# Ledger of designs, part 25: designed miniproteins, single chains

Each design is a single chain, and the fold is of that chain. pLDDT is the mean over its residues in the fold that is shown.

## One batch from the design tools (miniprotein)

Design m852
Fold by ESMFold2-Fast:
Formats: structure tokens, sequence, C-alpha cells
Structure m852 (fold): chain A 90 residues (1-90)
């Protein structure tokens, strides 16, 4: 679980770095989700983080449609990592 959490946080950091060049305020919100996941890897917290990340991605696509494809790719990689942590906890 700890190794899967480290991988998820690394993917989330890639998303933060990508968004920070475009919208620093949204990058700060994604970074806060990373801090939440680092503090609590429970299925409840991870599902909440996944929902919040999905909403942030849609809001970002509305403001910056030119980055939608790359944003969706990075967001899906994070969401898949969170799902793997949930599944590993049985």
Amino acid sequence: VDALRAEALAKLQELVDFVEEIDPELAAQVRRLGELIAADASPVTLRRAGVELTLLAYETMKKHPEIAAELLKLTNEVLQSLAAIIAAQE
C-alpha cells in the first residue's frame, strides 16, 4: 500500500507541475489533495480525492480547452493509481 501511495503521489505531482505552468491557483488545489492522500490513504479519503480531482479537471478544461487532452491523460493516471490503492486494501 505504501509503495502504491508513493506512486500515486508522484503522478499527482506530475499533474501539479503541468497545471502550475498554466494556472497556479488550480495547481495549489491539486497539491492540497496530494497532502490529504499523504496523510490518509483510507478508501473514503481516496474516493473523495478522486471526485474532487475530477471536478477540478472539468473546471480546468472549461478555462483552458487547449490542454484538455493532456490534462485528461494525467488526471486518469492519478485516478487509476488511487483505484489501485483502494483495491489493494481489500
Scores: mean pLDDT 81

Design m853
Fold by ESMFold2-Fast:
Structure m853 (fold): chain A 84 residues (1-84)
Amino acid sequence: MPSDEEQIEWAKKMAKRLLEEVEEALELAKEGRLEEAIFRLEIALGLGLIVLGVMKLIGASEEALKILEETIEKIEAVLAELRA
């Protein structure tokens, strides 16, 4: 099992990558490429949910789980806005 520090670093790294996908998707939406933006965010959401599920299953730290949960909530919020 990775250390708590390694788990938190992994969560932060994953959160950063997912938030980068959110920023890229928002840029695509501004360019009128809305379907591509939504598709990219759906992939990012799916990946985030899989990672969160695995980390919960292996008993990852609450700090690591919170980082991923907050990131997933942000992806869901942006998806809801783009689909409206």
Scores: mean pLDDT 83

Design m854
Fold by ESMFold2-Fast:
Structure m854 (fold): chain A 88 residues (1-88)
Amino acid sequence: AAELEALKAALATVRQEADQVKAQIEALVAAGRLDDARALLAQFQAGYARFRGEAARLKQAYPELAADIEATVAYLEAVLAEMEALLA
C-alpha cells in the first residue's frame, strides 16, 4: 500500500536526518560554537521525544513495520546519546 511504502521511506529519512544533525553538531563543536551546537541538540531532542511518543501508535497502525519502527527508535536513541556525549 502507498501509506506503508511512505512510512518506510519516512523511517529511512528520519535516520538520514539524524546522521546529518550529528555531523552538524560535530562540526559546530569542532569550531567552538557550543551554544549553536546545544541549540541544535535541543531541537533534535524535541523531535526525538515526539517520534518516541508516536511509536506505540505507529506500531498498532502498521504491525508489519513494528520491528522497523523499534529499530528506528533505538537508532535515534543511540545517535542522541552520542550527540549528548559530545557536549558533556
Scores: mean pLDDT 87

Design m855
Fold by ESMFold2-Fast:
Structure m855 (fold): chain A 78 residues (1-78)
Amino acid sequence: AKELLEEALETARKLNDEESVAGAEKILELVEKKEYELALGLIDRLIEWIKKNASKEVQDALLPLLEAARKAIEEELE
């Protein structure tokens, strides 16, 4: 989860998507604190925000990374 979130954060910074940067930083903080349920809630909100509001380029770059990170976080709760 952490590696995928760090890659998503770097990608969001390169794309200058301020909302995705802020979201990824907060999700990464929660994952580092092992607050996986809160991290899962925030990543779901970020994914939905990106799908509704972000450019196609941001969606194509970030959604695969965030969805993979979501799956890894979900596995930590099981």
Scores: mean pLDDT 82

Design m856
Fold by ESMFold2-Fast:
Order: sequence, then structure tokens, then C-alpha cells
Structure m856 (fold): chain A 67 residues (1-67)
Amino acid sequence: GAEYARKAAEAARAGDGEAGAKYGGLAGQNSTTPEGAEYADKAGAAARAGNGELGEKYGLKSAQFSE
């Protein structure tokens, strides 16, 4: 969970919407908490929309809840 969430945050920060969405989805599937999964989905959606700032923020929140 946490590793994929961090990768989603990094991809979003780099402007890679495809990688951000992919890793956000994987983080959601591998999350140990509902909150971690919710933030992972939001990170992926933000990355797909090209919003790197929100994608990074939500990806880091997902990692926090998945540790």
C-alpha cells in the first residue's frame, strides 16, 4: 500500500498523470485502511486531471494511512 501511494505522489509531482493514476489504483487495492484507499483514489484522479499538487498531497496522505 504505502510504496504505491508514494510512487503515485512522486508521479503526480512530476506531471506523469498515467503513472500517477496507475500507482494510485495499486495503492487503493493494497491499502490496509479505508482512508488509505480513499486518498489513493483521489491521488490517482488528481494525477489524471493534471493536478500535481493535489495528487502529491493525496498520495502522501494515502501512504500515511497505509503504514
Scores: mean pLDDT 78

Design m857
Fold by ESMFold2-Fast:
Structure m857 (fold): chain A 60 residues (1-60)
Amino acid sequence: MRVGIVTKPGTTEAVKEKILELGGEVLSENETVIYAEVPAESAVAELAKLPEVEAIVPLE
């Protein structure tokens, strides 16, 4: 599923690493927003636990 992830400034790299660890793919990034394809809802839940993540918005 595709998601937009809003990150805290300067923490984008840590969030990108977690996306890849969970089997996801980074499609694009823009400042503090990462657009990603994730394999399952459980991956969204894991990303939402990160202190670096402010919000996750489903795109599809």
Scores: mean pLDDT 80

Design m858
Fold by ESMFold2-Fast:
Structure m858 (fold): chain A 79 residues (1-79)
Amino acid sequence: SQSAQQNASNQAQNLNNLAQQISNIGYSQDNVDAATLGSQGLNNSQNSDPSTTQSMSNAGQNLGSNLQNQLDSYINNLS
């Protein structure tokens, strides 16, 4: 559906913003790459059927959560 595609686009933008934040603080390049790939995957899913879009959205959400937890851990370890 159009709503599912819009949600995937929003998640892709959030992952891209997260990649930029990770890059700006000098965090691991691997985490930047992971967030960027997640963003690209979600953008590409916008032209897919609804089930593929949903699957990609779930994968992007899981990737975003994992990267955010790793970023939070990194910041806490700077103490």
Scores: mean pLDDT 61

Design m859
Fold by ESMFold2-Fast:
Structure m859 (fold): chain A 95 residues (1-95)
Amino acid sequence: LKKEAEEYKKKAEEYIKQAFELIDKLSEENKKKLLDVYKKGSKNSPATQAGSVAGEAEKIAAQSSPEESKLALEAAEKFRQAREYLTKAAELEAK
């Protein structure tokens, strides 16, 4: 169902928007690292791109202050949720 796929894409876009709002609160260095991974991932599927940014956010969290670690982990979770919705949309569009 194309309409259901569009609804899943909109849900993924909302999670990505929330993730970037969290990233905007990080240090300039960590923000740049996540934006660089996101830009590099634009050549991949949207689901793969979201997964790559989530993985980088998790790595940043492991190396950051407790405050930045919390923000990076929350951003990673938002990208993981976006990836799930983008995957569901792609499965529906493949039918």
Scores: mean pLDDT 83

Design m860
Fold by ESMFold2-Fast:
Structure m860 (fold): chain A 65 residues (1-65)
Amino acid sequence: SELIEATRKRAEAIVERVKETNPLQSVLAEQQKKFIDKMAEENPEDAARYVESVERRVDEIIAKR
């Protein structure tokens, strides 16, 4: 599915961004990516919404610095 692939790409981008900005949180980011990958297999739309939520949280963490 195109949506599954797009969601996975977004999850990968989040992990890389967290690694660059907050290396200490990279393990948590990778765990979230695995969770998103699993969710995308079963519920692509829910996975996309979850990725959007994670992106928002990462943006907030970056903005606090």
Scores: mean pLDDT 75

Design m861
Fold by ESMFold2-Fast:
Structure m861 (fold): chain A 87 residues (1-87)
Amino acid sequence: VEEIREEAIKKIREILKKYNVPQDVMDEIIALAREVIEAAANKDYSKVLENLQKIEDLLEKYNIPTEVRQEILDVIREAIEKVLEKQ
């Protein structure tokens, strides 16, 4: 789970850096992504849904482009799938 989480965080950070997202915004998105992946590992699906919504709201709040939002959400979904496959 830790390996899947850190790999996903690395990919998200690389995407955000590529599109020049500010460091403080990156840190908030990464924190929420960590919570989503940890909640998925614990089978807390309510928390997964709540934190995914918070990520979407945060990306919208900071006017992150739709293409970047989609890339970030795809990385998170892939991490969730990998975590669930190991159970």
Scores: mean pLDDT 80

Design m862
Fold by ESMFold2-Fast:
Formats: sequence, structure tokens, C-alpha cells
Structure m862 (fold): chain A 85 residues (1-85)
Amino acid sequence: MQLENLLNLPEVSELEQKLEELLEKALKEPEKAEEYLEEAEKLVKEFIKLLDEHTPESEAVEELKKKIEERVKRMKEEVKKALES
């Protein structure tokens, strides 16, 4: 399976949209930011589990997992930066 095929999965697009919504909510409601970030981490964990169950192990799958984990890391950094501002 190629990375491009994985990026075209509706589950990937849906996850990215949900993560973006959670980031916006965390930025609008700083007091609830930890709750939104925990929800984002839970969604990512569930998605990675889905990949492990339904997708053969490959470098493309590993790269997708790293990309998604880096996205959550970036969300945490953006929330931290906003709270420090």
C-alpha cells in the first residue's frame, strides 16, 4: 500500500478535520484546552489501532502514523503558544 492511497482514505480526512476542530476549540476555550487535547490523543490512538487491525505493516503505514503523531504534537505546541501569548 502506498502513502497516497492511505491519504485518500475517508478516515484520514475525517480525522484531520476533527483534529482541526479540536484545535480551534482549544484556542477559543483555553480552560478546556486539556480536555480537547485529550480527545485529540484518543482519536489518534483509535485511528492508529484501526490502521494496525486493517492495514498490512509497511513503511507507508509507519510514515502515516508518524505524520499523525506529529500533527498532535504541533497542536499541543500551538495551544501552548496561544496560552503563553
Scores: mean pLDDT 76

Design m863
Fold by ESMFold2-Fast:
Structure m863 (fold): chain A 113 residues (1-113)
Amino acid sequence: DRAVAAYREALAMQAAGTPALDALAHLFRTVLDLDEEEAERLARTLLKLEEWMDENNEAMEAFSSPEELVEQLRKLLEKAGVEEEDRERLVELARAVSTALYEERKRQAEAAA
């Protein structure tokens, strides 16, 4: 729930014109309980990954589970040469957010039955 709420808040911030760096830093602070400086550092790492992916024609494939997303992200971070410590934290964020979104969808399906 906290991860889903933080993700929705980050999306709302971006929709309102907040820079991607600030929206991502908010997500990291809320989900991983990081301080502001550490959250900004990891947010910059994700933005650099996005630029690296554009430069190398890399894209994420469709995924059906949190584990597929985490595996794809881990491979991309490794290919981009992201430091192991930062890779672990980024994977932790992706796992937390994707798991929370998956569980919310499952709960909605159960409520419809």
Scores: mean pLDDT 76

Design m864
Fold by ESMFold2-Fast:
Structure m864 (fold): chain A 79 residues (1-79)
Amino acid sequence: MVEEELAKLEKEEGIVIKKPLQGTLTSNGQSLSTPVAPPAEFEELLKTKGTTIKDDTTITVTRDGHSATAVGFEAEVRG
């Protein structure tokens, strides 16, 4: 199964398991958990550089006084 093979790759080669992006939005001291799409700027960097994000990687973006943190990002690029 794909899940088993991806788990194997993460353990042996440190490659990120493909899974939905999950994150937390924080605004005015309030927080909620929601699936979050990766920031457009971050996707552009991945396409340009060709890189893989580890499963435990946390990404935080800030826009106009709002912050979003995402964990378990799926990224697999060749360049």
Scores: mean pLDDT 43

Design m865
Fold by ESMFold2-Fast:
Structure m865 (fold): chain A 79 residues (1-79)
Amino acid sequence: MKEEAVKRLKELAEEQVEIAAEKYRKQGDEEAAEKVRKLGEELIPKQAEAAAASFSAEELEELAKKLEEQVKANRAKVA
């Protein structure tokens, strides 16, 4: 289901943005943390729309699996 795959990609992308923001916050760079969150809010919807237009449901599911692995790895790095 293409809609579910797009929703999952958005959720994973938002999670990556939060992980990046937390890393900056731990480094004492709250300004960079807020900037990355702002960029995520603007770019994630546009990127999701572009992906939905360019890829099949199966391709989007594959991208979501890869992104999920990256999120897990990045979360471990900031823990």
Scores: mean pLDDT 80

Design m866
Fold by ESMFold2-Fast:
Structure m866 (fold): chain A 63 residues (1-63)
Amino acid sequence: SAEEQARALLRVLDGDHDGVVDARMARVLEGMGIDASGLVGKPIDDAILAKVAAVFEAREAAE
């Protein structure tokens, strides 16, 4: 599912397991079309998960 793909991506990008958005994660999210500039230093929460899941849902719909 899109949510599971989003969760897996965020887990991989959170390599230090600190649960916080870093500059590397923000760059990847911006590359996916998500405005992440204001997210650096904030917790990886349901709002971020939903934004990433929406990108994967759009990709699944395009298949």
Scores: mean pLDDT 77

Design m867
Fold by ESMFold2-Fast:
Structure m867 (fold): chain A 99 residues (1-99)
Amino acid sequence: MTLDQLFSQMQDLINSIPDPKLQKLAQNMLDLMKQYADKVEASGNEEAIKTVKDSMEQFVDSLQSLLDHLDDPLKVSIELAVMLANVTEMWVVARIAEK
C-alpha cells in the first residue's frame, strides 16, 4: 500500500465521524501526518519511511477502533491518545530524518 492509499483510507474514516468536533480534531492530526510523511519521504531515509508507515497503520487501527466505540467516552479518549502518540512519533522521526 502506498502512503497516498493510506491517507485516502484515513480521510474516508475521518469523514465517517459523526461528531464535528472530533472529526475536526482527527482531520488536524491527518494534516500534520501528511506534512511529516512528505518530509520523511523527501529525506530518502528508508528506515524513517518504514517507521512512518508503521505509525500510520497504527493510526488507522486506532481510528477504526474509535469509530467502533463512539458510544464509549473512555474508549474514545484512549484511542485519541494513541492516535496523538502516533502523530508525535511521526514528528520526531521527521525531525531526526532532517540532516
Scores: mean pLDDT 86

Design m868
Fold by ESMFold2-Fast:
Structure m868 (fold): chain A 75 residues (1-75)
Amino acid sequence: EREREMEGILRAMETYRRLGVEAAGRLSPDLAREFEREGDRLIRQARQSSVEEASRLGQRIFDAAMELRAQAEAA
């Protein structure tokens, strides 16, 4: 069902936002605030989007969070 797919995507995006903010915080407090603000905006956009678009937005926040985690681990 479309509604269940959307809910799953939104929950995943919330998790990725939290992980990204945590990783960004290890690099810079400003980066953490920026990531949290942008993550909130992307999640809000996803709520108003198709499942396909929400999935693409979720992939973007996931990729960004994983890059920040890799940078934090390397630092």
Scores: mean pLDDT 84

Design m869
Fold by ESMFold2-Fast:
Structure m869 (fold): chain A 100 residues (1-100)
Amino acid sequence: KEEAEKIVEEEAEKAIKEIEELPEDATLEDIMKVLKKMAEEIRKKLDELNVPDELIKKINEILLNAILEAAEKSRGKSTEEAKKIAIEEIKKAVEEIKKL
């Protein structure tokens, strides 16, 4: 679990930085691609370290819920607001995963 938490935190930090570095004319789709890539990399790294499937499933559920919440809350918002929403949802997901 400690190794899983470290992977989640490292990949979340990378995603946050990538979102912050997106240009002002970036679309919601561009932000969602960063979030989906983060979830995919986390799942892959956890699988490579033989983390139990049950824990991987739980982490993946939390991450997918965060992506869905970010998409819904960002609907009709500016790129800057969408970036802020996505970063907030990533941070919430990390905290929920740490409580597992």
Scores: mean pLDDT 83

Design m870
Fold by ESMFold2-Fast:
Structure m870 (fold): chain A 103 residues (1-103)
Amino acid sequence: SLRDDRPQVELPEEVKKLVDDVLEGKMSPEEGAKFIVESKLSDEEFKALVDYLLDAATSSSKNVQRVLDFLDALSKVAEEAGDKVLAITAQSLKTFLETLFGE
């Protein structure tokens, strides 16, 4: 019933557009990372962001490096802002993707 009472959280439209702009080179990874940190995403919204980035990385080999650059920037910006949980999570996802695409 917990899952029946809570529909799957979708990534906010503004955040999707920002990620797309970063991956298309219209916005720097650092600018995108600052926006994400300032947006104060919930844990569920951040999981939706992780899923969106994973989907982007698997859709094109060219996107893999851009996703990794974005996660690196997100980890650094979050650490500077004092959000250590977000910083560690972004770094862990980056390491996971490097392992997954390194073989």
Scores: mean pLDDT 77

Design m871
Fold by ESMFold2-Fast:
Order: sequence, then structure tokens, then C-alpha cells
Structure m871 (fold): chain A 77 residues (1-77)
Amino acid sequence: HMSETEKMLLAAIDYLKEQGLITDEEYEKIREAVKKGVLDEVTRKALQKLAEHFGLPKSDEITPELAELLKELYEKR
């Protein structure tokens, strides 16, 4: 069983792949990290790209605005 946060992160990564913002290789690497519950550098950079794409501030942490966006992407999948 995967946590709700992990499901939202996977939905965000699927979105980034569909928009062409990450490569197939980056997508697979990030999916593996998320499944292990790890927020590694590659995952953080992908989340920063997502935030920038939607006009949100870049941060090394998941801001409240980014968390809201992750929830929206998961609900609209």
C-alpha cells in the first residue's frame, strides 16, 4: 500500500512525463525513488520544474502551494 502523498507524487511525475518536461530515463528513476518513499535530488528537481511550469516559487521543500498543486493533479488524473 502506498501513502496518499506517494500517489500524488506519482501523478505529478506522470504529468511531467506527458508534458515532455522530463525524459523517459528520469521518469523511471523518479518513480523508483517515490515508491521507496525517498525525496532524492532528481525528484526535487522534477518538483521544482513542476512548480516553475505552474508559476509557483522554487523551493527545496514541498511548500503549501506545491502540496495543493500535487493534490489537484492527482484528483484530475
Scores: mean pLDDT 74

Design m872
Fold by ESMFold2-Fast:
Structure m872 (fold): chain A 71 residues (1-71)
Amino acid sequence: SLKEELEKELEEASKKALGEYLQKAGDISNKMASASAAEQQALKDQLDQFLVQLQAELDKKIAEIEARLKA
């Protein structure tokens, strides 16, 4: 059904976003091992910023799917 096709499209987008997040989190964790307290805070802020970016990208994809369902 159309709903199943759109659900799979959302699943793939979510899987891609999760993969990108895990790669970034891994990179940040490696840097934190040798970082000062101030550097650790900056690294955490970088990860938080990246999460905001990924959330905005997913929200846009959800809006696109919803528009297609309403048409």
Scores: mean pLDDT 83

Design m873
Fold by ESMFold2-Fast:
Formats: sequence, C-alpha cells, structure tokens
Structure m873 (fold): chain A 61 residues (1-61)
Amino acid sequence: MGKLVEVTTTDPVDGRERRAWLLRFDSVESLDKVLEEAKKKGIELTEEQRRNLRLAVEWFN
C-alpha cells in the first residue's frame, strides 16, 4: 500500500540537511490514498503536481 514517509535528505546543491516527503507506493491504485494522506498532513499539491505523480506511477509500474 502507498504511504507518505518523512525523511531527512541532503540537498545536492548546498549539502544542507532538509526534511522531505517521499511517496512509497506499489501500484497506481494506491496513488489516490497517498494523495488523501498528503492532504491530511497539510501538504498542498497543485493540479500539475498531481498529474505528474499519476504519470510517474504509470511509467514506473
């Protein structure tokens, strides 16, 4: 099942540690559940970002 995971990552440009959200999902069907979870966590995604995520899941599954 898909879920949002908060991770600490290193910015490749300035080398500073930043908090980031990673999408972990195993199928296209889990994408809508991940988007709902993002909304609950106060992560605002634009229509373009939601479209791009759907395309990415389609291409990588």
Scores: mean pLDDT 56

Design m874
Fold by ESMFold2-Fast:
Structure m874 (fold): chain A 91 residues (1-91)
Amino acid sequence: MTEEQQVDVDVGVAEIALAVVKVSERNLERSKKSTDELIKAYEEGLKLVERVIAKLQELVEKYPDNEDARRVLEEAQSLYEELKKKIEELK
């Protein structure tokens, strides 16, 4: 792969990871899980989103003209804040 192709793949993997977290969160809202189980699940999602944010920040710093990397980073940051708020509301 070229470096540009690797960046596109890394951004795509980040988008998939965020989509999985969003679907999982929606399923948790519909489940009859205990508060403790919900908190644990959201905390695991938060850890995954934190790793995605860290990787995307490195990509944006190295490739500032990559609009997709910046867009996905903004989406990841928004999801991070949403998950954090849900954890705080459950405690």
Scores: mean pLDDT 78

Design m875
Fold by ESMFold2-Fast:
Structure m875 (fold): chain A 66 residues (1-66)
Amino acid sequence: EAEERLERAKRELDDIAVRGIALGLSPEEILARLREYIERLVREGRITEEQGRELLAWAEAVVANV
């Protein structure tokens, strides 16, 4: 289901952000990793391009609140 796919992607993005913080990465470095992951999901057809844009906006908000 599309909702389950987005929810799982958000959890995976959150895990990437948390791991980045633990490693001492900058917000810019964390965002770059999140962006790469989202682009990979779109490229592999796991989510749509529209969903990828939505997730990128969400990732930018997550990094801003870290």
Scores: mean pLDDT 78

Design m876
Fold by ESMFold2-Fast:
Formats: C-alpha cells, sequence, structure tokens
Structure m876 (fold): chain A 79 residues (1-79)
C-alpha cells in the first residue's frame, strides 16, 4: 500500500462520512416531525431533534479526527 493510496482512502472516507451525516440529519428531522404529531408534544420533539443533530455532528467530527490522526500517524511512521 502506498502513502498516496492511504491518504486518498482517508479523504474518500471523510466524504462518505459527510454524505451519511446529511442522510441521518434528514431522518432525524423527519422522525422529530412524526414524534411531534404522535405525542402532541412538539416542543419536546424539537428539543430531541436538536440533541440528536448535536450528537450526530459530534460523532462525525470525532470519526473525522480519528481517521485523520490515524492516517497521519501511519504516514509519519513509514518514514
Amino acid sequence: MGLSELERETLEELARLDREAAKEERKIVKESEELGKKTGDKEAAKKQEKEKLQKLQDEVDRRRQELTAATERALRERE
């Protein structure tokens, strides 16, 4: 495996992570809307939506940092 391939795979995985995050955001928003309709508690549903979106963003950021750090570590150790 070459260094350029490892870096490319990391960038591709980061792009995939962003795409999946966008899909999950849409799902969270839709679930929140359905929850509000079902329970009649739209404020609680909206707060849950915000919390889920925050958790998703935090998870994406953490995964991005892990992928980048692991790749940087591997690249430096190969030299």
Scores: mean pLDDT 77

Design m877
Fold by ESMFold2-Fast:
Structure m877 (fold): chain A 74 residues (1-74)
Amino acid sequence: SMEELEEVEKRFKEIVEKAREYELKLGKTDQRVRRLIIEAAEVVDKLKAGEISAEEAKKKLDEIDREIQEIIEE
């Protein structure tokens, strides 16, 4: 549904913003964070293409968000 896509896109934007804030504080790029952002974008693209469900997309974005959070807390 459109509502499910909007929820997934909102989660993606929150993940991207968190990564941006982290890199700004760090003063350099983090390759692990960059790769996780690419994976998050691919999840959104797959949902838009109908290749995965919104439930699977949300689960994958939650996993990516958790990994980024673990990097930030190091």
Scores: mean pLDDT 87

Design m878
Fold by ESMFold2-Fast:
Structure m878 (fold): chain A 74 residues (1-74)
Amino acid sequence: SSIVESFEKFLEDLAEQAKSWSEAEAESQFAGARRLADREAELANLSPEEKAYIYEKIEEARRRVLEELRKKKE
């Protein structure tokens, strides 16, 4: 769906911006992304499968960003 594609692009843009963030800032931004996804899923009446896919993509992006930031600190 177009909302899934838009969200994937949004997460790619977030990951690029996150290269300059602190770990705390990254956590805050991805928590915001999850809240945005919850709101969009509710408004668009997304299927459970579409919601699961979006949530999986958020968690995947969050993990990659946090791993990169933690490596940079070491």
Scores: mean pLDDT 80

Design m879
Fold by ESMFold2-Fast:
Structure m879 (fold): chain A 82 residues (1-82)
Amino acid sequence: SAALDALEEKIREAEKKLEEAKKKGDKEEVKKVLEELDAFLEENRDAIIAEAESSAENAARAQELLARAVELGKEAYEEMLK
């Protein structure tokens, strides 16, 4: 589960950075968090898919983590549009 573990760590880091950026009103940092998350997903796409396909448990975990990434992206876009 190395790729899914790395994805979870990246999401946790992004969630923390987004919360801090929102507190400061730092829209450039919000944008950077979104760009870093998108870059990570692009770079690790094949590894994440391969692990998700390896078991039903990993598939469920990948679905949950990707849903969190989508929600984080929505929050970042909403903050940038204010």
Scores: mean pLDDT 86

Design m880
Fold by ESMFold2-Fast:
Structure m880 (fold): chain A 69 residues (1-69)
Amino acid sequence: KKEEIEKKLKEIEERLDEVHARMAPVDAQLNAAFSPEALSEVARLFGEIIHLVMDRKELEKELKKLESE
């Protein structure tokens, strides 16, 4: 059970790294030339990050609870 949660946490970290990699070139574009399209893409990617961070937080709480048992 604990190993399953640790595996899911690792998968979430890998997804977060992927989303951050996708944000880097868009952030560079915004710094070079502001555009509504680039801003919308950043907002969407930021939403994906928030979702992943919330999922990670829930799994971390479950892992901590299991370790307290």
Scores: mean pLDDT 76

Design m881
Fold by ESMFold2-Fast:
Structure m881 (fold): chain A 58 residues (1-58)
Amino acid sequence: GPLEEERERVLASARALLDADRTTLLAAIHEGERLLKRVPSAELEETLARLRARLAEL
């Protein structure tokens, strides 16, 4: 019923957030790489390197 459907949506959303570390890092790296191609930044390059290093630890 509607309550079971709502609970499943909430659980799926919560699981996505709990398991989001890898997906969130990948999305951040992708967007950062896109931004870096348009706006050069040493700080952004260093940040992306750190995000990639953290992704490798997962």
Scores: mean pLDDT 72

Design m882
Fold by ESMFold2-Fast:
Structure m882 (fold): chain A 61 residues (1-61)
Amino acid sequence: MPSPEEQLRAAMSALVDALLARAPREEIARLVATVEALVRQHPDSPMRPVAELLIAHARGV
């Protein structure tokens, strides 16, 4: 099983790739939900501020 940090990093990477590829809104929304759930599960993660900025940017798409 990947660590929580690895899971969050992988989810954020997938979201960035989808945003760069201008993926459909449904795909972006699914990836945002995944990152948001992982941030909620790991609020003390040092990646949380970057994840929250990424979520905010993605929701504007």
Scores: mean pLDDT 80

Design m883
Fold by ESMFold2-Fast:
Parts: C-alpha cells; structure tokens; sequence
Structure m883 (fold): chain A 63 residues (1-63)
C-alpha cells in the first residue's frame, strides 16, 4: 500500500485524541482513505486500527 506521509501523520494525530482504536467512520471523517489504511493496518481484522499499531507508525515516522 502506498500511503502518503501526510495520511500517516493524520492517522497518528487522530489517535492522540485518546482513542484506543480508530474506526472506518473516524478515518473518513478525518479525510483519510479508510479502505487503504485499514487494508494496511487493520492487523486484527476487526475493521479498526489499534492504538498499538498507530504507535508503531508514529515511531517509524519520527525515526
């Protein structure tokens, strides 16, 4: 999946609002491509991106 750095940063920012997981609807409300993001980061197959996955993305963006 080719996700832009800006999309990944928005995903991280969305999780900083104290959410434990990010739903498809929350991704769409944030103006993100929910289908691409979930295809890449929905590790549990539950239709959400977990906070743990977002933390790994944040670390990768900062490193």
Amino acid sequence: MSLSREELQRLVELARDGRESITREQLREAGLDADRILAAFDVDGDGTVSRGVVRLIEQALQS
Scores: mean pLDDT 75

Design m884
Fold by ESMFold2-Fast:
Parts: C-alpha cells; sequence; structure tokens
Structure m884 (fold): chain A 81 residues (1-81)
C-alpha cells in the first residue's frame, strides 16, 4: 500500500483544491480531516475509485464550509502498489 498526505487549499470563492498524484482507478481509501478553531479534528473515511472518493470528499467539504469556517483540510490517500 502506498500512502500520500496532502493539505487542501480553500480559496476565497469556496473552491477546494487538492494536490494528488496520478493514482490507480480502483482500491483508493481517502481519509479527510477537517480542522476548526476551538474544536477537535473531524475525520471522514471514503473507499472506492479515486474519482468517487474525491467527489464525496469535495461534497462534504463544500457542505461544511457553508455551515462553519474551516482552518485547514488534510487529505490522506492510500492505494495498492
Amino acid sequence: MKTLTSEGEIRADGTVVFDVPDLPEDGTVLTLTLYRRGRPPETHRFEGTLGDVLREAVRLVQRELREHPLDRIELTLEWPE
């Protein structure tokens, strides 16, 4: 299993950008950690194709940004060799 941890960039327009490598289509595990001032980190885990896990992670981040500000976003990707 290969592992990559990357931080998401939150832009002023509410767009979230993740720097991810070119990964295999299947068997991706994505762990999303959301950090807010004065709150414990919030962790979410997704499994599936790279496109599916990224789509679900982006959807969750966009929903959370509408409700509360985020200090940072951390994304950990795991995939087979």
Scores: mean pLDDT 71

Design m885
Fold by ESMFold2-Fast:
Structure m885 (fold): chain A 76 residues (1-76)
Amino acid sequence: SWEDEVLGEFQKTVQRIEELLKKKASKEELMKEVERLRERLDELARKYDATPEQRKLVEQAIKELEDYVEEQWEKS
C-alpha cells in the first residue's frame, strides 16, 4: 500500500542517516540521503496517484527530517 511503502522508505532513510552520523559524514552526504528519499517518494506519489493532502503531509515529514538532520549534524 501507499502507507506501507512510504513508511518503509522513511525507515530505510533514517537508518542510513543514523549510520552516516555515526561515521561523522559530511552535511552534503546527509542531505543527499534526504534528496534520494524525496525522489523516491515522488515516484511513489505518481505510482499511487497520491492526493494533494497526502503529498503535503509527505513534504512536511521530509522538511522535518531535513531540520532534524541539520540539528544533529550541528551538534555532532
Scores: mean pLDDT 84

Design m886
Fold by ESMFold2-Fast:
Structure m886 (fold): chain A 65 residues (1-65)
Amino acid sequence: SKEQQERQELIQKIKELLQKLGYSDDEIQQRIEELKQMSIQQLANEYTAESIRLIGDELDKEWEE
C-alpha cells in the first residue's frame, strides 16, 4: 500500500541520515528495528530531528579550520 511505501521510504531516509551522522552499522540496525514499530507521524518526526542534527553537524564542519 501507499502507507507501507511511505513508511519504508521514511525508514530508508532516516537510515541514510544516521550513516551520514557517523553512527555504526550496529547502532543503525538497532534504531531501524525501533523505527519499524513507529507510526508514520513518529517516523516523520524522527526524520526531521535527524535532518536538523545533520545540518548542524555539516554547518559546524564548514566553519572548522
Scores: mean pLDDT 77

Design m887
Fold by ESMFold2-Fast:
Structure m887 (fold): chain A 59 residues (1-59)
Amino acid sequence: DAIALLEAARGDAEKLERAGVLLAIQGDLETVALISEAMRAHGGDAEAAADAVLARLRE
């Protein structure tokens, strides 16, 4: 699921981008939007972005 994909991609911008593509294919556009927003908010820091999205999804 989205949490497992994000945990696997944590700290790697390329893996996070690939996770976003897989989520989009699955129709999870809300999580894709959260990833894009987090990357923008953290200036492209994939680790900080992944942690922010994971915290949101674990709520």
Scores: mean pLDDT 77

Design m888
Fold by ESMFold2-Fast:
Structure m888 (fold): chain A 65 residues (1-65)
Amino acid sequence: METNAAFTAMAAKIELELRGDGEVREEDGKIHIYLHKNTPEALELAEVLKEAYERLGKEAEIVVK
């Protein structure tokens, strides 16, 4: 179900960071989602974050370490 994109981005970011699966940084107006783990759960959270930020009109990129 579609929810508030800003709230979705915040919730997914907090979950990703609390799990230690990744971190989110904003550089020159672009959102970088850095994944420390290449697991299906981490990738799914990163994709939710990317879609939420894109719905907010921001450019987002997933970077796997």
Scores: mean pLDDT 77

